# Ledger of designs, part 41: designed miniproteins, single chains, continued (4)

Each design is a single chain, and the fold is of that chain. pLDDT is the mean over its residues in the fold that is shown.

## One batch from the design tools (miniprotein)

Design m13408
Fold by ESMFold2-Fast:
Structure m13408 (fold): chain A 87 residues (1-87)
Amino acid sequence: ISEVNKLAEEFLKKLKEYEATIKADPSKRKQAVEDLLKFARETREKVRKLMTEYIEKGDEEGFSAALAFYHEVTRIEKELEAELKKL
């Protein structure tokens, strides 16, 4: 569960950096969306691996936390893909 929390904190930090970049310079929007989308995909794969590890260890609480975060990252990934298509 600590590992999922660390990934969530890193993802939230990256999301805040994205928002700050777009707010400061709107011309960087496309590049910022592409960078965040790549990071989201990498994060999703890391979470998927953690889910497998929690299953192998029988850590139901860790698995539930990882699954919830996996769904959150997947939703954000889909939103970013939709935004990129409009740019």
Scores: mean pLDDT 84

Design m13409
Fold by ESMFold2-Fast:
Structure m13409 (fold): chain A 82 residues (1-82)
Amino acid sequence: MKELSEEVEKEIDELRKRLAERGKELLDTIEDRESLLKGIGLLLRGIGALESVRLGEISLEEARELVEESLRRMEELARKAQ
């Protein structure tokens, strides 16, 4: 496996922590079961994108875009579920 720089690894860890904390907050507001399952799928997709950076499959910039997209879509689900 290609070794990542410490700076890239730190950024991945910070994005992962943000995704987990914000994702949990958003999922905790969703009462509709179908929307909750969609939200969980978006969370897992974001986590997968960050792991793909560690595997050298995508860039950190691409993973950041995917994490932001997942959070944005989860916010829309939380808003509709209210």
Scores: mean pLDDT 80

Design m13410
Fold by ESMFold2-Fast:
Structure m13410 (fold): chain A 98 residues (1-98)
Amino acid sequence: MFRVYVEIAPDGTAYALAVDEETGDRLLFDAAPVELSPEPVTVTGRGPDRSRATGKAYHFTAEVKDVKGPGDRAEAEAEKRESESPYSTLTVTITFKK
């Protein structure tokens, strides 16, 4: 199973990491700017690498809730789908705490 870890840096940049909890495989995604919003925000990231465990590229979808904003970190279980792309991609929906 993959988990996605999202960190919002103090400058509002979101960083994401997908981890396979069974294999320890890690996929880093490119940093993306995110603005605080009362509505859910969707961020799409690109990773340069395929999975080291399987050699395949994946599209991950995850939803992280109750994020406080800059300087906070959240995690969620990710849904994965095999991708024909040369690189993995991630779509994260972030819901900020009111």
Scores: mean pLDDT 72

Design m13411
Fold by ESMFold2-Fast:
Structure m13411 (fold): chain A 109 residues (1-109)
Amino acid sequence: SLAEEIREAAERLVEAVRAGDEEAAREAAARLAELARVADVEGQRLAAEGAEEALRLARELGRREAARAAAEALLAAAEALLRNAPKEEILEAIGLVLRAIGELFELSL
């Protein structure tokens, strides 16, 4: 199922971040972003959660390129949520977009 593919991509991203494998992190993040764009709202939430966990871990470990990849995946998932989520969840989606943008700006310094 699409949800299983999203979980697998998120798990691969987290493992790539943990291993310091920048290429694997970029590939997994790109896949997670692709899946988020075609997923339903539930799949988009799963993708955002996975990307956010990967981003948190990348920051803790000082993995700048993995953090960039994770932030880009989070931005893609959050933008998809912002377009598709119920009105009551829009503020949470906006918060995720702003977090992803803030991380990408920090990483450009």
Scores: mean pLDDT 88

Design m13412
Fold by ESMFold2-Fast:
Structure m13412 (fold): chain A 89 residues (1-89)
Amino acid sequence: SMRKEKIEKLREIVKALANGDSEKAMELLLSMGLSEEEAKEVMELLGEAMAALKVGDYETAEKYAEKVAEKLGLSKEDVLKIIEEVLKE
C-alpha cells in the first residue's frame, strides 16, 4: 500500500538523519515526490522531533511529528513510532 511504502521510506530517512547523512535523507524525500524546499522543511522538523525524543521531551516531539505527518500524509502516531524505533537501535 502507499501508506506502507511511505512508512518504509520515512524509516530510511530517519535512519539517515540519525547517522548524519543529510544527503541521503534529501534524496529519499525527493523520491517521495517532495520539492527540495519541502524536503528541507521535513528534515528540519524531523531533526527537532528526534532531538526532543532524545531528551524525553515528548510534548515537543509530538508537535513536530504532527507537522511531519501533515506534510507526508501519515498519522502523528506513525511518525512518532518510527522515530522511537530508530532511536532504540
Scores: mean pLDDT 86

Design m13413
Fold by ESMFold2-Fast:
Structure m13413 (fold): chain A 85 residues (1-85)
Amino acid sequence: YKVTITAVAASREQAEQLALEMLTKLAEMGLSAKVEITGNTVTITFESPSKEEAQRAAEEVEAIARAVGALKIEVSPIEEAPAAA
């Protein structure tokens, strides 16, 4: 299962902080992730072997983003078929 998390930061520096904190948490959970930073927006994509684990990881990452002070957070659990927008 693939999960994409998008967080909007107040600054580029905060976006870099968000990326580091979120990647660190995913690594602690044994998950590898890809990160992309565009302006003040951080997009993290990771894969999990189970839907339950993907949901837990998404919740933990969202909590970290909120703690760092992200202005907006979107979580999109993606299965093989695109979810309706």
Scores: mean pLDDT 76

Design m13414
Fold by ESMFold2-Fast:
Structure m13414 (fold): chain A 97 residues (1-97)
Amino acid sequence: MSPQELELEQLKALVRMAYSIAKRALERAETEEEKREVVEELRRLLERLVELALANLSEEARQELAEFLEELAREAEEEGYDELAEVLREAARRLRA
C-alpha cells in the first residue's frame, strides 16, 4: 500500500467512526438544540478532514474519498438521518471542486 493509499484508508476510517458517533449522539439527543449541536460537530470535523485531504491527497484519492462520503450519505438518508446525509454530501462536493 502506498503512503497515499494508507492515508486515504485512515481518513475513510475516521469518517466512518465520526459518522457512527454522530448517529449514536442523535439517537440520544432529546432536544432540537442537541440535535443541531451533533450536526454542527460533524460538519466542523468533516471541514477539517476536507482541508487535510485537499492539502495531502492526490486528485484521484480525493475522488475516492468523495465517493465514500456519498455512499455514507446514502446510508444516512436510508436510515432517516437526512441532516447527516447533507453534511456528508457537502464535504464530498468540496473534495470534487
Scores: mean pLDDT 85

Design m13415
Fold by ESMFold2-Fast:
Structure m13415 (fold): chain A 92 residues (1-92)
Amino acid sequence: SLTEAKKRVLELIAEAIDAVLAGDVERAERLLTEAALLLLEAAAEAAGKEVTPEQRALAEEIARETARALAAMSDEELEEIRKEVREAIESL
């Protein structure tokens, strides 16, 4: 279901933030790429559409840029985002 896909995406984002806090930006990039592609596929399925190569490439680019942005944040900012992500998971 779309709800299960959203929960898995949020869990991957939380793991990516933990990876950044641990100094492993490459792991964060991989986790965010998995999250972006999963969300894209779930959204396409819900709409009765197929995912295009251009949409996949854009999702991968956004994931890389997001990992870099997270790596530039302070530990305090990352911990705040992690808290919000956990609360979002509990609300699903």
Scores: mean pLDDT 86

Design m13416
Fold by ESMFold2-Fast:
Structure m13416 (fold): chain A 85 residues (1-85)
Amino acid sequence: SDQQRRDAQQYSDWIIDQVDTFSQQVVDNNSSNPDSVQQVQDIVHNFRQTVRTYMDTVSDPQQLMQQINDQYVRTMRQFQDIRRS
């Protein structure tokens, strides 16, 4: 439905904002390490590209939200790995 597609878009926007906010914290905590900062930027770029691809290719709103959430979980794990290094 149009409402489910709108909800999926709103969820996408919210989750992108969460990734941006958390990535800034990781950058701030690793500001003395240029390699870590570059890695965070690459992770964010790849996340945004992947979400855009899902939005363009996944027609079912529930499946779209699930795939975005799965990618979010993977992205957050990558950030945690940097924070522990």
Scores: mean pLDDT 84

Design m13417
Fold by ESMFold2-Fast:
Parts: C-alpha cells; structure tokens; sequence
Structure m13417 (fold): chain A 86 residues (1-86)
C-alpha cells in the first residue's frame, strides 16, 4: 500500500540521518548511506512503473519488496505488471 511504502521510506530516511549524525567521516557509513539512497531511488522507479502502466497498487507492492531487500519478490511483481499491461 502507499501508506506502508511511505512509512518504510520515512524509516530509511531516519536511518540515513542517524548514520550521518553518528559517523559523518566513516567510509563504511558513507557507503551504507549511498546504498540506502540507491535503494530508495529504485523503489521510486517501481512506483513510477506502476503508475504509468495503470497498476499503481502493484507498483507500491514491488517498491515495498525493494525496500525490504526482497529483489526476487520485486521482480515477480514487476513481471505481473508487464504481463497484465502488454
């Protein structure tokens, strides 16, 4: 759901803020921040795909899988969007 997606994005952004506050100059923390920001970007791309294909709920479902590190789940949902849209 959109609400679950927004909650997970907020939690991830709070994790990034905490990493920046606690270990601002640590190279490992900087890498984790970049990895989390990439994850957020990929989740927004899944939402974009869902909206453009008229499958907004499935877009949020795929995005939630990405945010939970379930890439296989995300790919499965994205393939369902493709099958139902084409």
Amino acid sequence: SKAEFEKLIKELKEEIAKLKAENPDDPESKKKIIDLEIKISLAYMAVWIGKHEGKEDKGYEAAIYILKDDLDGAVKVLRQIQKESA
Scores: mean pLDDT 85

Design m13418
Fold by ESMFold2-Fast:
Structure m13418 (fold): chain A 100 residues (1-100)
Amino acid sequence: SEREKELVKKAEEHLKRLQELVDGPVTPENLQAARDHAVRAANYTAIAAGKEAGELVKKALQHVDEALASTDPEEQRRHLQEAVDYLEKAVEIAKKKVES
């Protein structure tokens, strides 16, 4: 539907912002911003894709939580990159669903 296409667009915008933050310096400010964009991307994707993306969204948010729990910048970056990878797969499911 048109509403589901708009949700996918919003998810992609937040995912793009998350990718930019992951590619940048790992600072407390950027880590919090990355978490906020990941949560928004996950929420829009879950609404658009429904249950089909549920496990991917859950894994992405688990990795965000692991990044926030770590004090090691390399572990924080690794977990945020894994969150991006899971969200990209979830967004692709949402895109295919709204195009069909």
Scores: mean pLDDT 88

Design m13419
Fold by ESMFold2-Fast:
Structure m13419 (fold): chain A 81 residues (1-81)
Amino acid sequence: DLSPEELNKLKNLAVSLVSDPELKQLIKSLNEEDLVKLVMRAKLEEYDKYGSVKLANDRDTALLVVKGALLQRKEDPHSIT
C-alpha cells in the first residue's frame, strides 16, 4: 500500500513525464489503485535520438515521451522552432 507521500511523489513523477495538459489532468485525478496500475503497466524504453519506435497494435496502448520528442512524420526536428 502506498502512503499519501509516496502517492503524491508518483503522481508528480508521472505528471513530469507527460507534455499533454489533458493527460496531466487525468494523472492528477487518478486514485492509488489506478496510478499503481498505470506505473506497473508502463514500460520504459530508451531509443537512439533518431531511432524508430514500434507502437503496439492494440488501441488501448498509449506511448508517453519522457525525454525528447516522438515524431509521427519523418520531419527534421531541428527545422521546427
Scores: mean pLDDT 51

Design m13420
Fold by ESMFold2-Fast:
Structure m13420 (fold): chain A 78 residues (1-78)
Amino acid sequence: NQEEIDRLREELFNDFAKERNLTQEQIEAGKKLYEENGGWSIDEIKNKKSFTPEELAAIIYGASDELAQLAMQSRLAA
């Protein structure tokens, strides 16, 4: 269910962002950056020497989606 995946993604993203001390403004900017870039590929990450808070938020947002989808598949299969 996409709605459940989206909710889990948001919860995971907020938890990760809080652990990284990201502000709500940086969180929203990161979501927008992720959408504008179509996500962050491994090659794009590898070519970065440092990350802004917004770039870090975008990476966390992408990872949260992948983790949410994986978690939902595992929970439904059990």
Scores: mean pLDDT 71

Design m13421
Fold by ESMFold2-Fast:
Structure m13421 (fold): chain A 106 residues (1-106)
Amino acid sequence: QPVLTLNEKLVDLFKKYNGDTRRRLTPDELLQLLIDYVHKRFPNMPKLTVAEVKEDVGMMKHILLELMLLLKEEGIEVEVPSEVFMSDDSSVIYQAIISIFEKFVE
Protein backbone atom coordinates (compact mmCIF):
# COMPACT_ATOMS: atom_id res chain seq x y z
CA GLN A 1 0.00 0.00 0.00
CA PRO A 2 1.62 3.30 -1.18
CA VAL A 3 0.63 5.37 1.90
CA LEU A 4 3.37 7.93 1.17
CA THR A 5 1.99 8.45 -2.38
CA LEU A 6 -1.52 8.96 -0.95
CA ASN A 7 -0.13 11.52 1.54
CA GLU A 8 1.58 13.45 -1.29
CA LYS A 9 -1.65 13.48 -3.36
CA LEU A 10 -3.66 14.75 -0.38
CA VAL A 11 -1.15 17.58 0.27
CA ASP A 12 -1.36 18.53 -3.44
CA LEU A 13 -5.17 18.48 -3.12
CA PHE A 14 -5.01 20.95 -0.19
CA LYS A 15 -3.07 23.35 -2.45
CA LYS A 16 -5.59 22.87 -5.28
CA TYR A 17 -8.52 23.42 -2.87
CA ASN A 18 -7.17 26.82 -1.74
CA GLY A 19 -5.47 28.13 -4.92
CA ASP A 20 -6.76 26.36 -8.04
CA THR A 21 -9.03 28.77 -9.93
CA ARG A 22 -9.72 26.17 -12.66
CA ARG A 23 -11.37 23.59 -10.38
CA ARG A 24 -11.70 24.10 -6.60
CA LEU A 25 -13.02 21.08 -4.71
CA THR A 26 -16.11 21.57 -2.53
CA PRO A 27 -15.98 20.63 1.19
CA ASP A 28 -18.12 17.56 0.37
CA GLU A 29 -15.65 16.48 -2.36
CA LEU A 30 -12.79 16.81 0.16
CA LEU A 31 -14.76 14.78 2.72
CA GLN A 32 -15.38 12.11 0.04
CA LEU A 33 -11.61 11.90 -0.60
CA LEU A 34 -10.96 11.44 3.14
CA ILE A 35 -13.70 8.77 3.39
CA ASP A 36 -12.11 6.87 0.47
CA TYR A 37 -8.66 7.15 2.12
CA VAL A 38 -9.95 5.89 5.51
CA HIS A 39 -11.84 3.01 3.81
CA LYS A 40 -8.63 1.92 2.03
CA ARG A 41 -6.90 1.73 5.45
CA PHE A 42 -9.88 0.01 7.16
CA PRO A 43 -11.55 -2.06 4.37
CA ASN A 44 -13.56 -4.18 6.85
CA MET A 45 -15.59 -1.16 8.03
CA PRO A 46 -18.84 -0.19 6.21
CA LYS A 47 -18.30 2.27 3.34
CA LEU A 48 -20.38 5.30 4.33
CA THR A 49 -21.64 8.10 2.08
CA VAL A 50 -20.81 11.78 2.71
CA ALA A 51 -24.38 12.30 4.00
CA GLU A 52 -24.08 9.36 6.43
CA VAL A 53 -20.67 10.54 7.72
CA LYS A 54 -22.04 14.07 8.33
CA GLU A 55 -24.56 12.52 10.78
CA ASP A 56 -22.02 10.13 12.40
CA VAL A 57 -19.98 12.13 14.93
CA GLY A 58 -17.75 9.13 15.75
CA MET A 59 -16.86 8.56 12.09
CA MET A 60 -16.27 12.30 11.58
CA LYS A 61 -13.85 12.29 14.56
CA HIS A 62 -12.10 9.22 13.10
CA ILE A 63 -11.68 11.03 9.74
CA LEU A 64 -10.27 14.12 11.53
CA LEU A 65 -7.72 11.98 13.41
CA GLU A 66 -6.67 10.16 10.21
CA LEU A 67 -6.28 13.53 8.43
CA MET A 68 -4.07 14.82 11.27
CA LEU A 69 -1.96 11.63 11.19
CA LEU A 70 -1.64 11.79 7.38
CA LEU A 71 -0.38 15.38 7.61
CA LYS A 72 1.99 14.56 10.51
CA GLU A 73 3.63 11.91 8.27
CA GLU A 74 4.41 14.79 5.84
CA GLY A 75 5.98 16.84 8.69
CA ILE A 76 2.90 19.06 9.05
CA GLU A 77 1.52 19.33 12.59
CA VAL A 78 -1.90 20.90 13.10
CA GLU A 79 -3.43 21.82 16.44
CA VAL A 80 -7.13 21.11 16.96
CA PRO A 81 -8.75 22.30 20.23
CA SER A 82 -9.75 19.47 22.62
CA GLU A 83 -13.35 20.75 22.74
CA VAL A 84 -13.70 19.78 19.04
CA PHE A 85 -13.02 16.12 19.92
CA MET A 86 -15.38 16.37 22.94
CA SER A 87 -18.25 17.72 20.81
CA ASP A 88 -21.31 15.55 19.97
CA ASP A 89 -22.01 17.81 16.97
CA SER A 90 -20.59 16.44 13.70
CA SER A 91 -20.77 19.94 12.13
CA VAL A 92 -18.12 21.14 14.66
CA ILE A 93 -15.77 18.33 13.50
CA TYR A 94 -16.58 19.09 9.85
CA GLN A 95 -15.67 22.77 10.32
CA ALA A 96 -12.35 21.70 11.92
CA ILE A 97 -11.56 19.56 8.82
CA ILE A 98 -12.40 22.47 6.48
CA SER A 99 -10.30 24.88 8.59
CA ILE A 100 -7.31 22.51 8.30
CA PHE A 101 -7.63 22.51 4.48
CA GLU A 102 -7.90 26.33 4.42
CA LYS A 103 -4.86 26.90 6.70
CA PHE A 104 -2.53 24.49 4.83
CA VAL A 105 -1.89 26.71 1.79
CA GLU A 106 0.24 29.45 3.37
Scores: mean pLDDT 69

Design m13422
Fold by ESMFold2-Fast:
Order: structure tokens, then sequence, then C-alpha cells
Structure m13422 (fold): chain A 100 residues (1-100)
């Protein structure tokens, strides 16, 4: 199950990259689609890793993705880059929690 948990984190990371690209393209429909797919993957991860605060990670990620999209829509490149770094750090932290 640890291998399956890490696989889900990798899939979440790929969907996050897809969301970031959709937000750059200002494709709100694709961004919403990828956010839904991220939420579904976190639901699967929660079932496999009940000892990890998966819901807390999802809520923080959702907030950061929303802030990133808002920064991109506003043309604020500095804020957008800051949110990408925070998103990357959050996903890395989630992966480390599973590997422990």
Amino acid sequence: SKEEQLRLVQEINLKVINYIDAAKEKDDAKAQQYLTEIQELFQELKKLAPEIDVEGYLKELETLLEQYKAAMDAGDKEAAEKYIEKIKGLIDELGEQIES
C-alpha cells in the first residue's frame, strides 16, 4: 500500500502541473476539471493513509492553487512564482510523510 500511496502522490503532482498550465492558458474549464481530479485522488489517498492528515494537505493545496490562479489572472508574476514554490513544497512534504 505504501507503493500505491506514493503512486497517488505522483498522480496528484501531475494533475497539479496540468492545473498550473491550464491557469497560465486562462482555461477555467480545464483548471476546474484538474482540480476535481486532484480532489478525487486525495479521497483515494485518504482511504489508504488514514494516519496522515490528507484532508489538511488538500485544503492547503486548494488554497494555494486558487491563489496561484488569481495571481495569474491579475498578471502578478511574482505572486504566482511564490505560490508555485509553496505548492511544490507542500507536495514534497506530503510525499515525505508517506515515505516515513
Scores: mean pLDDT 88

Design m13423
Fold by ESMFold2-Fast:
Structure m13423 (fold): chain A 85 residues (1-85)
Amino acid sequence: SAAVAALRAELEQLMAEASRLSKEYREALANGDQQKVADIVERFRGLKEEAEELRRRAEALGDHATASQAQALADGLQNVIDQLS
């Protein structure tokens, strides 16, 4: 359905943003940019919240595959946040 396709596109965008932020995070650490590191950690927190919301929306539509992948993204983001806190 169009709704399921839209959720899949949103999930792919969140995954792409997580990958980009991970690269920016490594660069900020290498440069000793503590302010940028802190800003990126907060962006990971926001991205986790978006992934959790996507999971709830996917579950409401019965899209268990997208819900499962969104939860895996949220769990992965939490693991990153826990390592950085």
Scores: mean pLDDT 88

Design m13424
Fold by ESMFold2-Fast:
Structure m13424 (fold): chain A 84 residues (1-84)
Amino acid sequence: DDKKISDIEKLRQSLVKHTAESYREGTGDEAAKAALTSVENTATLLLGEEEGKKFREKMEADLEKAKSEVDSDLLRQKLLKQLS
């Protein structure tokens, strides 16, 4: 079971990075929906529905943080260009 949890965590981390990149490219919302579905379905298949819901909640939090960080970085870049 620890290996299954580790594999799901690696999938979650990989999809968060991909979704952050997609937000920078303007396709982040579609990538986020796909990432949530993939993590929930994989966790549910491997560990059951209760763990699937927990991994979905973790993924939602990670994706919200990633989007916020991308938005902050893009704003900072715009401000630096105006002040430079």
Scores: mean pLDDT 83

Design m13425
Fold by ESMFold2-Fast:
Structure m13425 (fold): chain A 94 residues (1-94)
Amino acid sequence: ATREDALAVLERIERRGRPLSAEEFGRLSEGERRAYLALETVELEEAVTRAIAENYARLGKPVPPEVLEALREHEAFRAAPREEQARRLTELTR
């Protein structure tokens, strides 16, 4: 996917909300579909990493440093400007 594909996907999500319906996904270009799936993968990976950290804390065990680092990277992605998010999503589609 191109950066323009990723930007178009981020704009559609802002306008229409998430998740996109199957019909809306089907109307995306091939590049836009790749960018959308990359975004979904990033969000799923964040949710899994957060669940792992919560399980360590719940069991009274220290959260591993690598898990905390992964959470910081996900927070940095969410806090990034749209152009930077689009750049990162484009890299994930290669």
Scores: mean pLDDT 81

Design m13426
Fold by ESMFold2-Fast:
Structure m13426 (fold): chain A 94 residues (1-94)
Amino acid sequence: LAAEALRRASAALRELLAVAGRMEKTLPEVQEASGHLEDAIAALRAGDLAAAARHLREASKHLRVASEQTPDPELAAQLRALADELDALADELE
């Protein structure tokens, strides 16, 4: 269970960093989301599922705000898809 969640959170972080790399200027909301996702991964490694779920939800909130701030519709859709995945993962950990 935790190993699967760790793989999914790590994959989401890699995708988010790739998205950030395509931005001319990384949105602060994307930086906040990546920080929370790193904290979620650390919590999963420590076996703290409640802390991991909380950080995943915070990351999702920041990604949704970022999706509204970007003028790129493909980037906005990718950020929303990441937010949905993080919310689904948080729900599975609770």
Scores: mean pLDDT 85

Design m13427
Fold by ESMFold2-Fast:
Structure m13427 (fold): chain A 83 residues (1-83)
Amino acid sequence: SMEEQIEKQLKQAEEELKKRGITLNEKQRELLREALRLILERPDDREAQLRVAELIAEIANALAEKEQVEPVGEEALERLKAA
């Protein structure tokens, strides 16, 4: 199904980001999910391609605002120490 394809690609993208120490929050995950939906539903639509670029820029700006170069690896390590 389309939802299964979206979730599969979202999971793959999250895995790549996790390798770099980046974890998406729920808002960022929803933006990425919407971008993937547009790609899958409207692959030959120029307007959809432009909207995908806008969604990606919004995700990038949100990460930059949080200065998310704080590695998830360090945060995960602190959480593991607390357990």
Scores: mean pLDDT 70

Design m13428
Fold by ESMFold2-Fast:
Structure m13428 (fold): chain A 76 residues (1-76)
Amino acid sequence: EAEELEKKIKELEERFHEAALKGDYETASELLEEMSETYEKLGEVYKKNGDTKKAEELFEKSKRYKDASKELKKLA
């Protein structure tokens, strides 16, 4: 499960860069939101497996991507 979520994050990062380069900030914002949700799920996986330090890092990344998505939506 963690490996699948990490693969999804890499795919979302590639799609985000493509959308941003094209000036498609609506799609870019949606991708940041999905990345936030995926990082949150990954954090829960690490938390359940006892890696609380990694889980905290992932939850902080989730929060930052959620905030970035909201900021980008305001510019659309």
Scores: mean pLDDT 84

Design m13429
Fold by ESMFold2-Fast:
Structure m13429 (fold): chain A 70 residues (1-70)
Amino acid sequence: SKQLSQLVSQYVGHVISSIGALLDGNRDEAIRHLDQAIDTLRQMQQQFPQVAAESDALIAQLQARRDKLA
């Protein structure tokens, strides 16, 4: 669906932005983008239960990455 594609694009955008922030040495900005990526995945789970399992795995990976930066 178009809504799912938009959420995927937002998620990918935040992940790319977190990497860019890390390359610039900006940990706080990277953490904010990771938090936004996690929130987008949670919205995706709520609206599209069929992606819940894959979304849970991605959330766990992003949370682990975020915690290492904090």
Scores: mean pLDDT 88

Design m13430
Fold by ESMFold2-Fast:
Structure m13430 (fold): chain A 79 residues (1-79)
Amino acid sequence: SVELTGEQARALAEVLREAMKRFKELGASDTEINAAVVRIAKAVLDALEKDPSLTPEQVRAIAEEEADRLIKEFEEKKK
């Protein structure tokens, strides 16, 4: 079981809030937003299982990278 520190959890939560806002602005459905949130959280949790010592800044970077990838995928699917 992966447990986040308060600082790691805050970093992830901040990225999730910004990602949800960006997806809503792009017209994503609640289902699409929920799928993106799960994928971002999973990317961070998978990284922490491999290295529990990741800093909040590293957690943020991982979450932001996944969020940016998912935003790009969403925009490409809307063609």
Scores: mean pLDDT 85

Design m13431
Fold by ESMFold2-Fast:
Structure m13431 (fold): chain A 81 residues (1-81)
Amino acid sequence: MELKVEKLSEDTLKVTAKGTAGEANEAILKYLEELRKQGYNVRARTVEAKVNGEPLTDENAHEVTEESEAEIVVEVKLEKK
């Protein structure tokens, strides 16, 4: 599992998680919780999701398991509390 964080601006981050769908999702949720504990209001949106090397669509969403290979990209906006 790989978690990559890229700073786009002072209040915007790009977070990319690669691994199994379960591991990638858990890593993103843990990272967002870490930011909240640091005193930020966190707004996150998924900008890209890939499963088994292909873009996630409504048609292939039913084939996703926790063990599926996933790459999830989330845009995170931070506001100080």
Scores: mean pLDDT 79

Design m13432
Fold by ESMFold2-Fast:
Parts: C-alpha cells; sequence; structure tokens
Structure m13432 (fold): chain A 117 residues (1-117)
C-alpha cells in the first residue's frame, strides 16, 4: 500500500542520512522532497526511495575515497538543490552511469524501473 511504502521509504531515508552524519537534516530534506512530489506529480514514495539510494551511494563513495565529481557533496544543501532541480530519470541515469559500483543489485533494479517509465 502507498502509505506503507511511504513510511518504509522515510525509514530508508533516515538510515541513509545517519550513515552520512546528517540525521538532523531529515525534516528539511523530507519537506523539499514533498514539495517536489506535489510540484512535479511524482509519487512521494518514489522520490523518497530514490533520494535514500542517492545518499547511500554518496556514503559508500566517500568511504571508498572516490573522487567522482557526482559524489563530491559537502553539504545537505547541495543534495537538496540537486533533488529539487534534477528529474528523477536524470538522477537514476547519473547513479547508474557514474555510481553503479556503489549500488546493490536491488537498488540498480529500482533505478532501471524509473528509466523504463
Amino acid sequence: MEKEEIERAKEELREALEELGWESDFESLLEAIEKKSKRDGVPLSTLLRLTAIFLRAIARAKEAGSKNPGFQYNSMQEIIDDILTLSPKLIAFLLLQGGSKFLTPEEQAFLQSILAE
């Protein structure tokens, strides 16, 4: 059910932020995602899960010492700006092309499903 999917996606987002030490920014990021969902007509659960995958990829890239420019985020504001300005398909494309080694098979399958729609 959509409500259960949203709550699970919110938990995934919180966990991803904790991995980056940015858990205090959860409410600000959630508000930005909700505004984008309403503005662009994208399901909230999809944007929440996409953002959680994006944050987890950043966390894994930082741990690996990656110098990939697409994962060189220094603040939550940079992530909020990208989430608000980039389309979900463009975010999914960039993650698959530049960050596939930082993604689980399940995360890759989800991103492929966004590109297919």
Scores: mean pLDDT 75

Design m13433
Fold by ESMFold2-Fast:
Structure m13433 (fold): chain A 80 residues (1-80)
Amino acid sequence: SYFDKVLKILEVLKKNEETGVTPEQIAKEVGMSVEEVQRIIDDLVKRGLVKKDPETGRYYLTENGKKALEALKNAKKIRE
């Protein structure tokens, strides 16, 4: 369940990689509470997979985050 939650959050970040995204937008799209999304995002920032823009408060996927998303998708064996 945690793996699926992380994967969904990283996919929303990838979809919005040009504009950035707020925890509230992620929560709405994935059907989670803002508090749960914020906890996961804080962990992902600590791991260097996500970065916060201090000026806008928006979150962006890092290059390491893109690589992690690809690895997680491959681990889930999602067929093309």
Scores: mean pLDDT 83

Design m13434
Fold by ESMFold2-Fast:
Structure m13434 (fold): chain A 80 residues (1-80)
Amino acid sequence: PLTNEQKAVILMTSMSITLAGIEFAMKTKDRESLEKDIKALKDLIEQAKAFMPNMDKETQELIEEYIRRGEELIEEARKL
């Protein structure tokens, strides 16, 4: 089975890829990909919030930073 540290890396990596996807969709004006990636990011944020209590303080701080970046990017995309 995966360790909690390995699960955290997978979660943060998935969030990072989705954030990059949103930025690319915004740059290319691909509305369909943007809507899909925003939905995926919202699901990842919910998973991250549910998972955080099982992590050490340092990992929680990293996940909180990804959540903050994600929420900011969702708000920017909503204004388009």
Scores: mean pLDDT 85

Design m13435
Fold by ESMFold2-Fast:
Structure m13435 (fold): chain A 82 residues (1-82)
Amino acid sequence: SYINPFTDPSGYLEKLQEDLDILEKDALEEENPEELLSKIQGYRQELQKLQENPDPQQLIKLDTDIGVENLKLAVKRAVPEK
């Protein structure tokens, strides 16, 4: 189902938690996961704050940040850095 952070912030928070769990699993398969795991820990702290005050703009920002890290990891796995 389509999850809208303005109409279903709880469903959006659950989706973000699942996205972070998937990203963490993928990070743990990397040779040097430390930087990405540190970022994931920061995103989990931000998510916990958003659970208490779910600002839709901040939910969208966190979703975007997680998506960017997923894309970076996918690119790194397909094409090595320079």
Scores: mean pLDDT 83

Design m13436
Fold by ESMFold2-Fast:
Structure m13436 (fold): chain A 61 residues (1-61)
Amino acid sequence: GLSPEELIRAVRAAVEAGDYETAGRVLVSLKKIDPEAAERLLASLDPETQAKVREAIEKIE
C-alpha cells in the first residue's frame, strides 16, 4: 500500500491543482493509516484551503 509520506505528497499535489475532492479523499485514507499526520497536514494548510478540504471530507464521510 501507499506510505503516509506518499499520501501526504498526493494531498499536496491535489491542493496545488485545486482538486479538493481528491485532496479530501486521499486525506481520509491518510487519516485511517496515520491520524496524527493527517491532522498535522490539514493544520499546515492556509485557512481557506483548509476549509475547502474539510468540506470535501464531510461530503465523503
Scores: mean pLDDT 82

Design m13437
Fold by ESMFold2-Fast:
Structure m13437 (fold): chain A 69 residues (1-69)
Amino acid sequence: MREAALEAGERAREIALKNEEAKEYIDKAEQDKSKAFEYVGKAGAVLQREGYSSEVIRGLLAYGALLSS
């Protein structure tokens, strides 16, 4: 379960890094981990507008939770 969550989160991160707007939020989340979930949430909103599935959005939120822990 833990490994599957890490894999899903990393895949979602790779997708976000291919979008310039979402990448800026991921970069900010990784620089300020205390606000990681907030910035990852903003990246998720960008991907949701671009038509990515809820599974990708959930993976990205899991990644944000891992960064903030």
Scores: mean pLDDT 79

Design m13438
Fold by ESMFold2-Fast:
Structure m13438 (fold): chain A 84 residues (1-84)
Amino acid sequence: SKEAEAEKRIEEIEKKAEEVVELAAKKFNFSEEQVAAARAHVRQLVEALRDKVLQLLKQGKYEEAEQLIADAEAAVQADLEEVK
């Protein structure tokens, strides 16, 4: 289903965002508090993305949902490349 496909893509975005946090923490010597705050922020952003995507899919706005996911995928990939 479109919802199952969207969920898989959002899960991959979350995994990449968590990898960005891990790499940034090592590169910039983050404290445990900074890592916890970054992880909490990632969870909030992923949940907001998921809620918005599901709302768009429920409304039949498939192209808008696709664009929102694609934009998030591009953003997390850019962050991953920046932190490497």
Scores: mean pLDDT 87

Design m13439
Fold by ESMFold2-Fast:
Structure m13439 (fold): chain A 81 residues (1-81)
Amino acid sequence: RLQESLQRLQELLEEDRAAVEELRPEYEAELAELRAQPALSSELRRRLLALYIARSLLADPEEVRELAAEVDAVEAELAAK
């Protein structure tokens, strides 16, 4: 489910607060955009998740691995629907 993937992204961001705190306002803005528009197209949601991965790579490379798995799960879920 998309909401579960968004919750996982928040958990990953919060888990490494010190590392991502400088990027946090941007992460929160993108998460808020996804939440404000739950009917966003799969392409837009995929792009936003890719941005989270890119930012996590700068902040914490370990989080990138988990976020990549979540992106794959979201893409499969959206494609199946």
Scores: mean pLDDT 56

Design m13440
Fold by ESMFold2-Fast:
Structure m13440 (fold): chain A 89 residues (1-89)
Amino acid sequence: MEKELEEAIEKKAEEVARKVREVGRELAQKEGLPLSLADGAGERARKLVLDTAKGKGEYKPVTEGELKLAEEVKELVKKIEEELKKKEE
């Protein structure tokens, strides 16, 4: 995979994981749930972004939010690949 594509996907994965952890921790505190659920959700979101970008099906989207995220990642990968293809040759 091209270095630019890898870096863009890694940045997206980390950003998504951080946002999911923040929202999850706030919800966990409000509902009296373990904060570890938010950490797990963040790692799952990060893995979903990376696996979707690499065409792997290890983490399948289960929620509507995860499905939308997977679609966004596929669009991002396609857009970056098209830009890189235009610069080849």
Scores: mean pLDDT 68

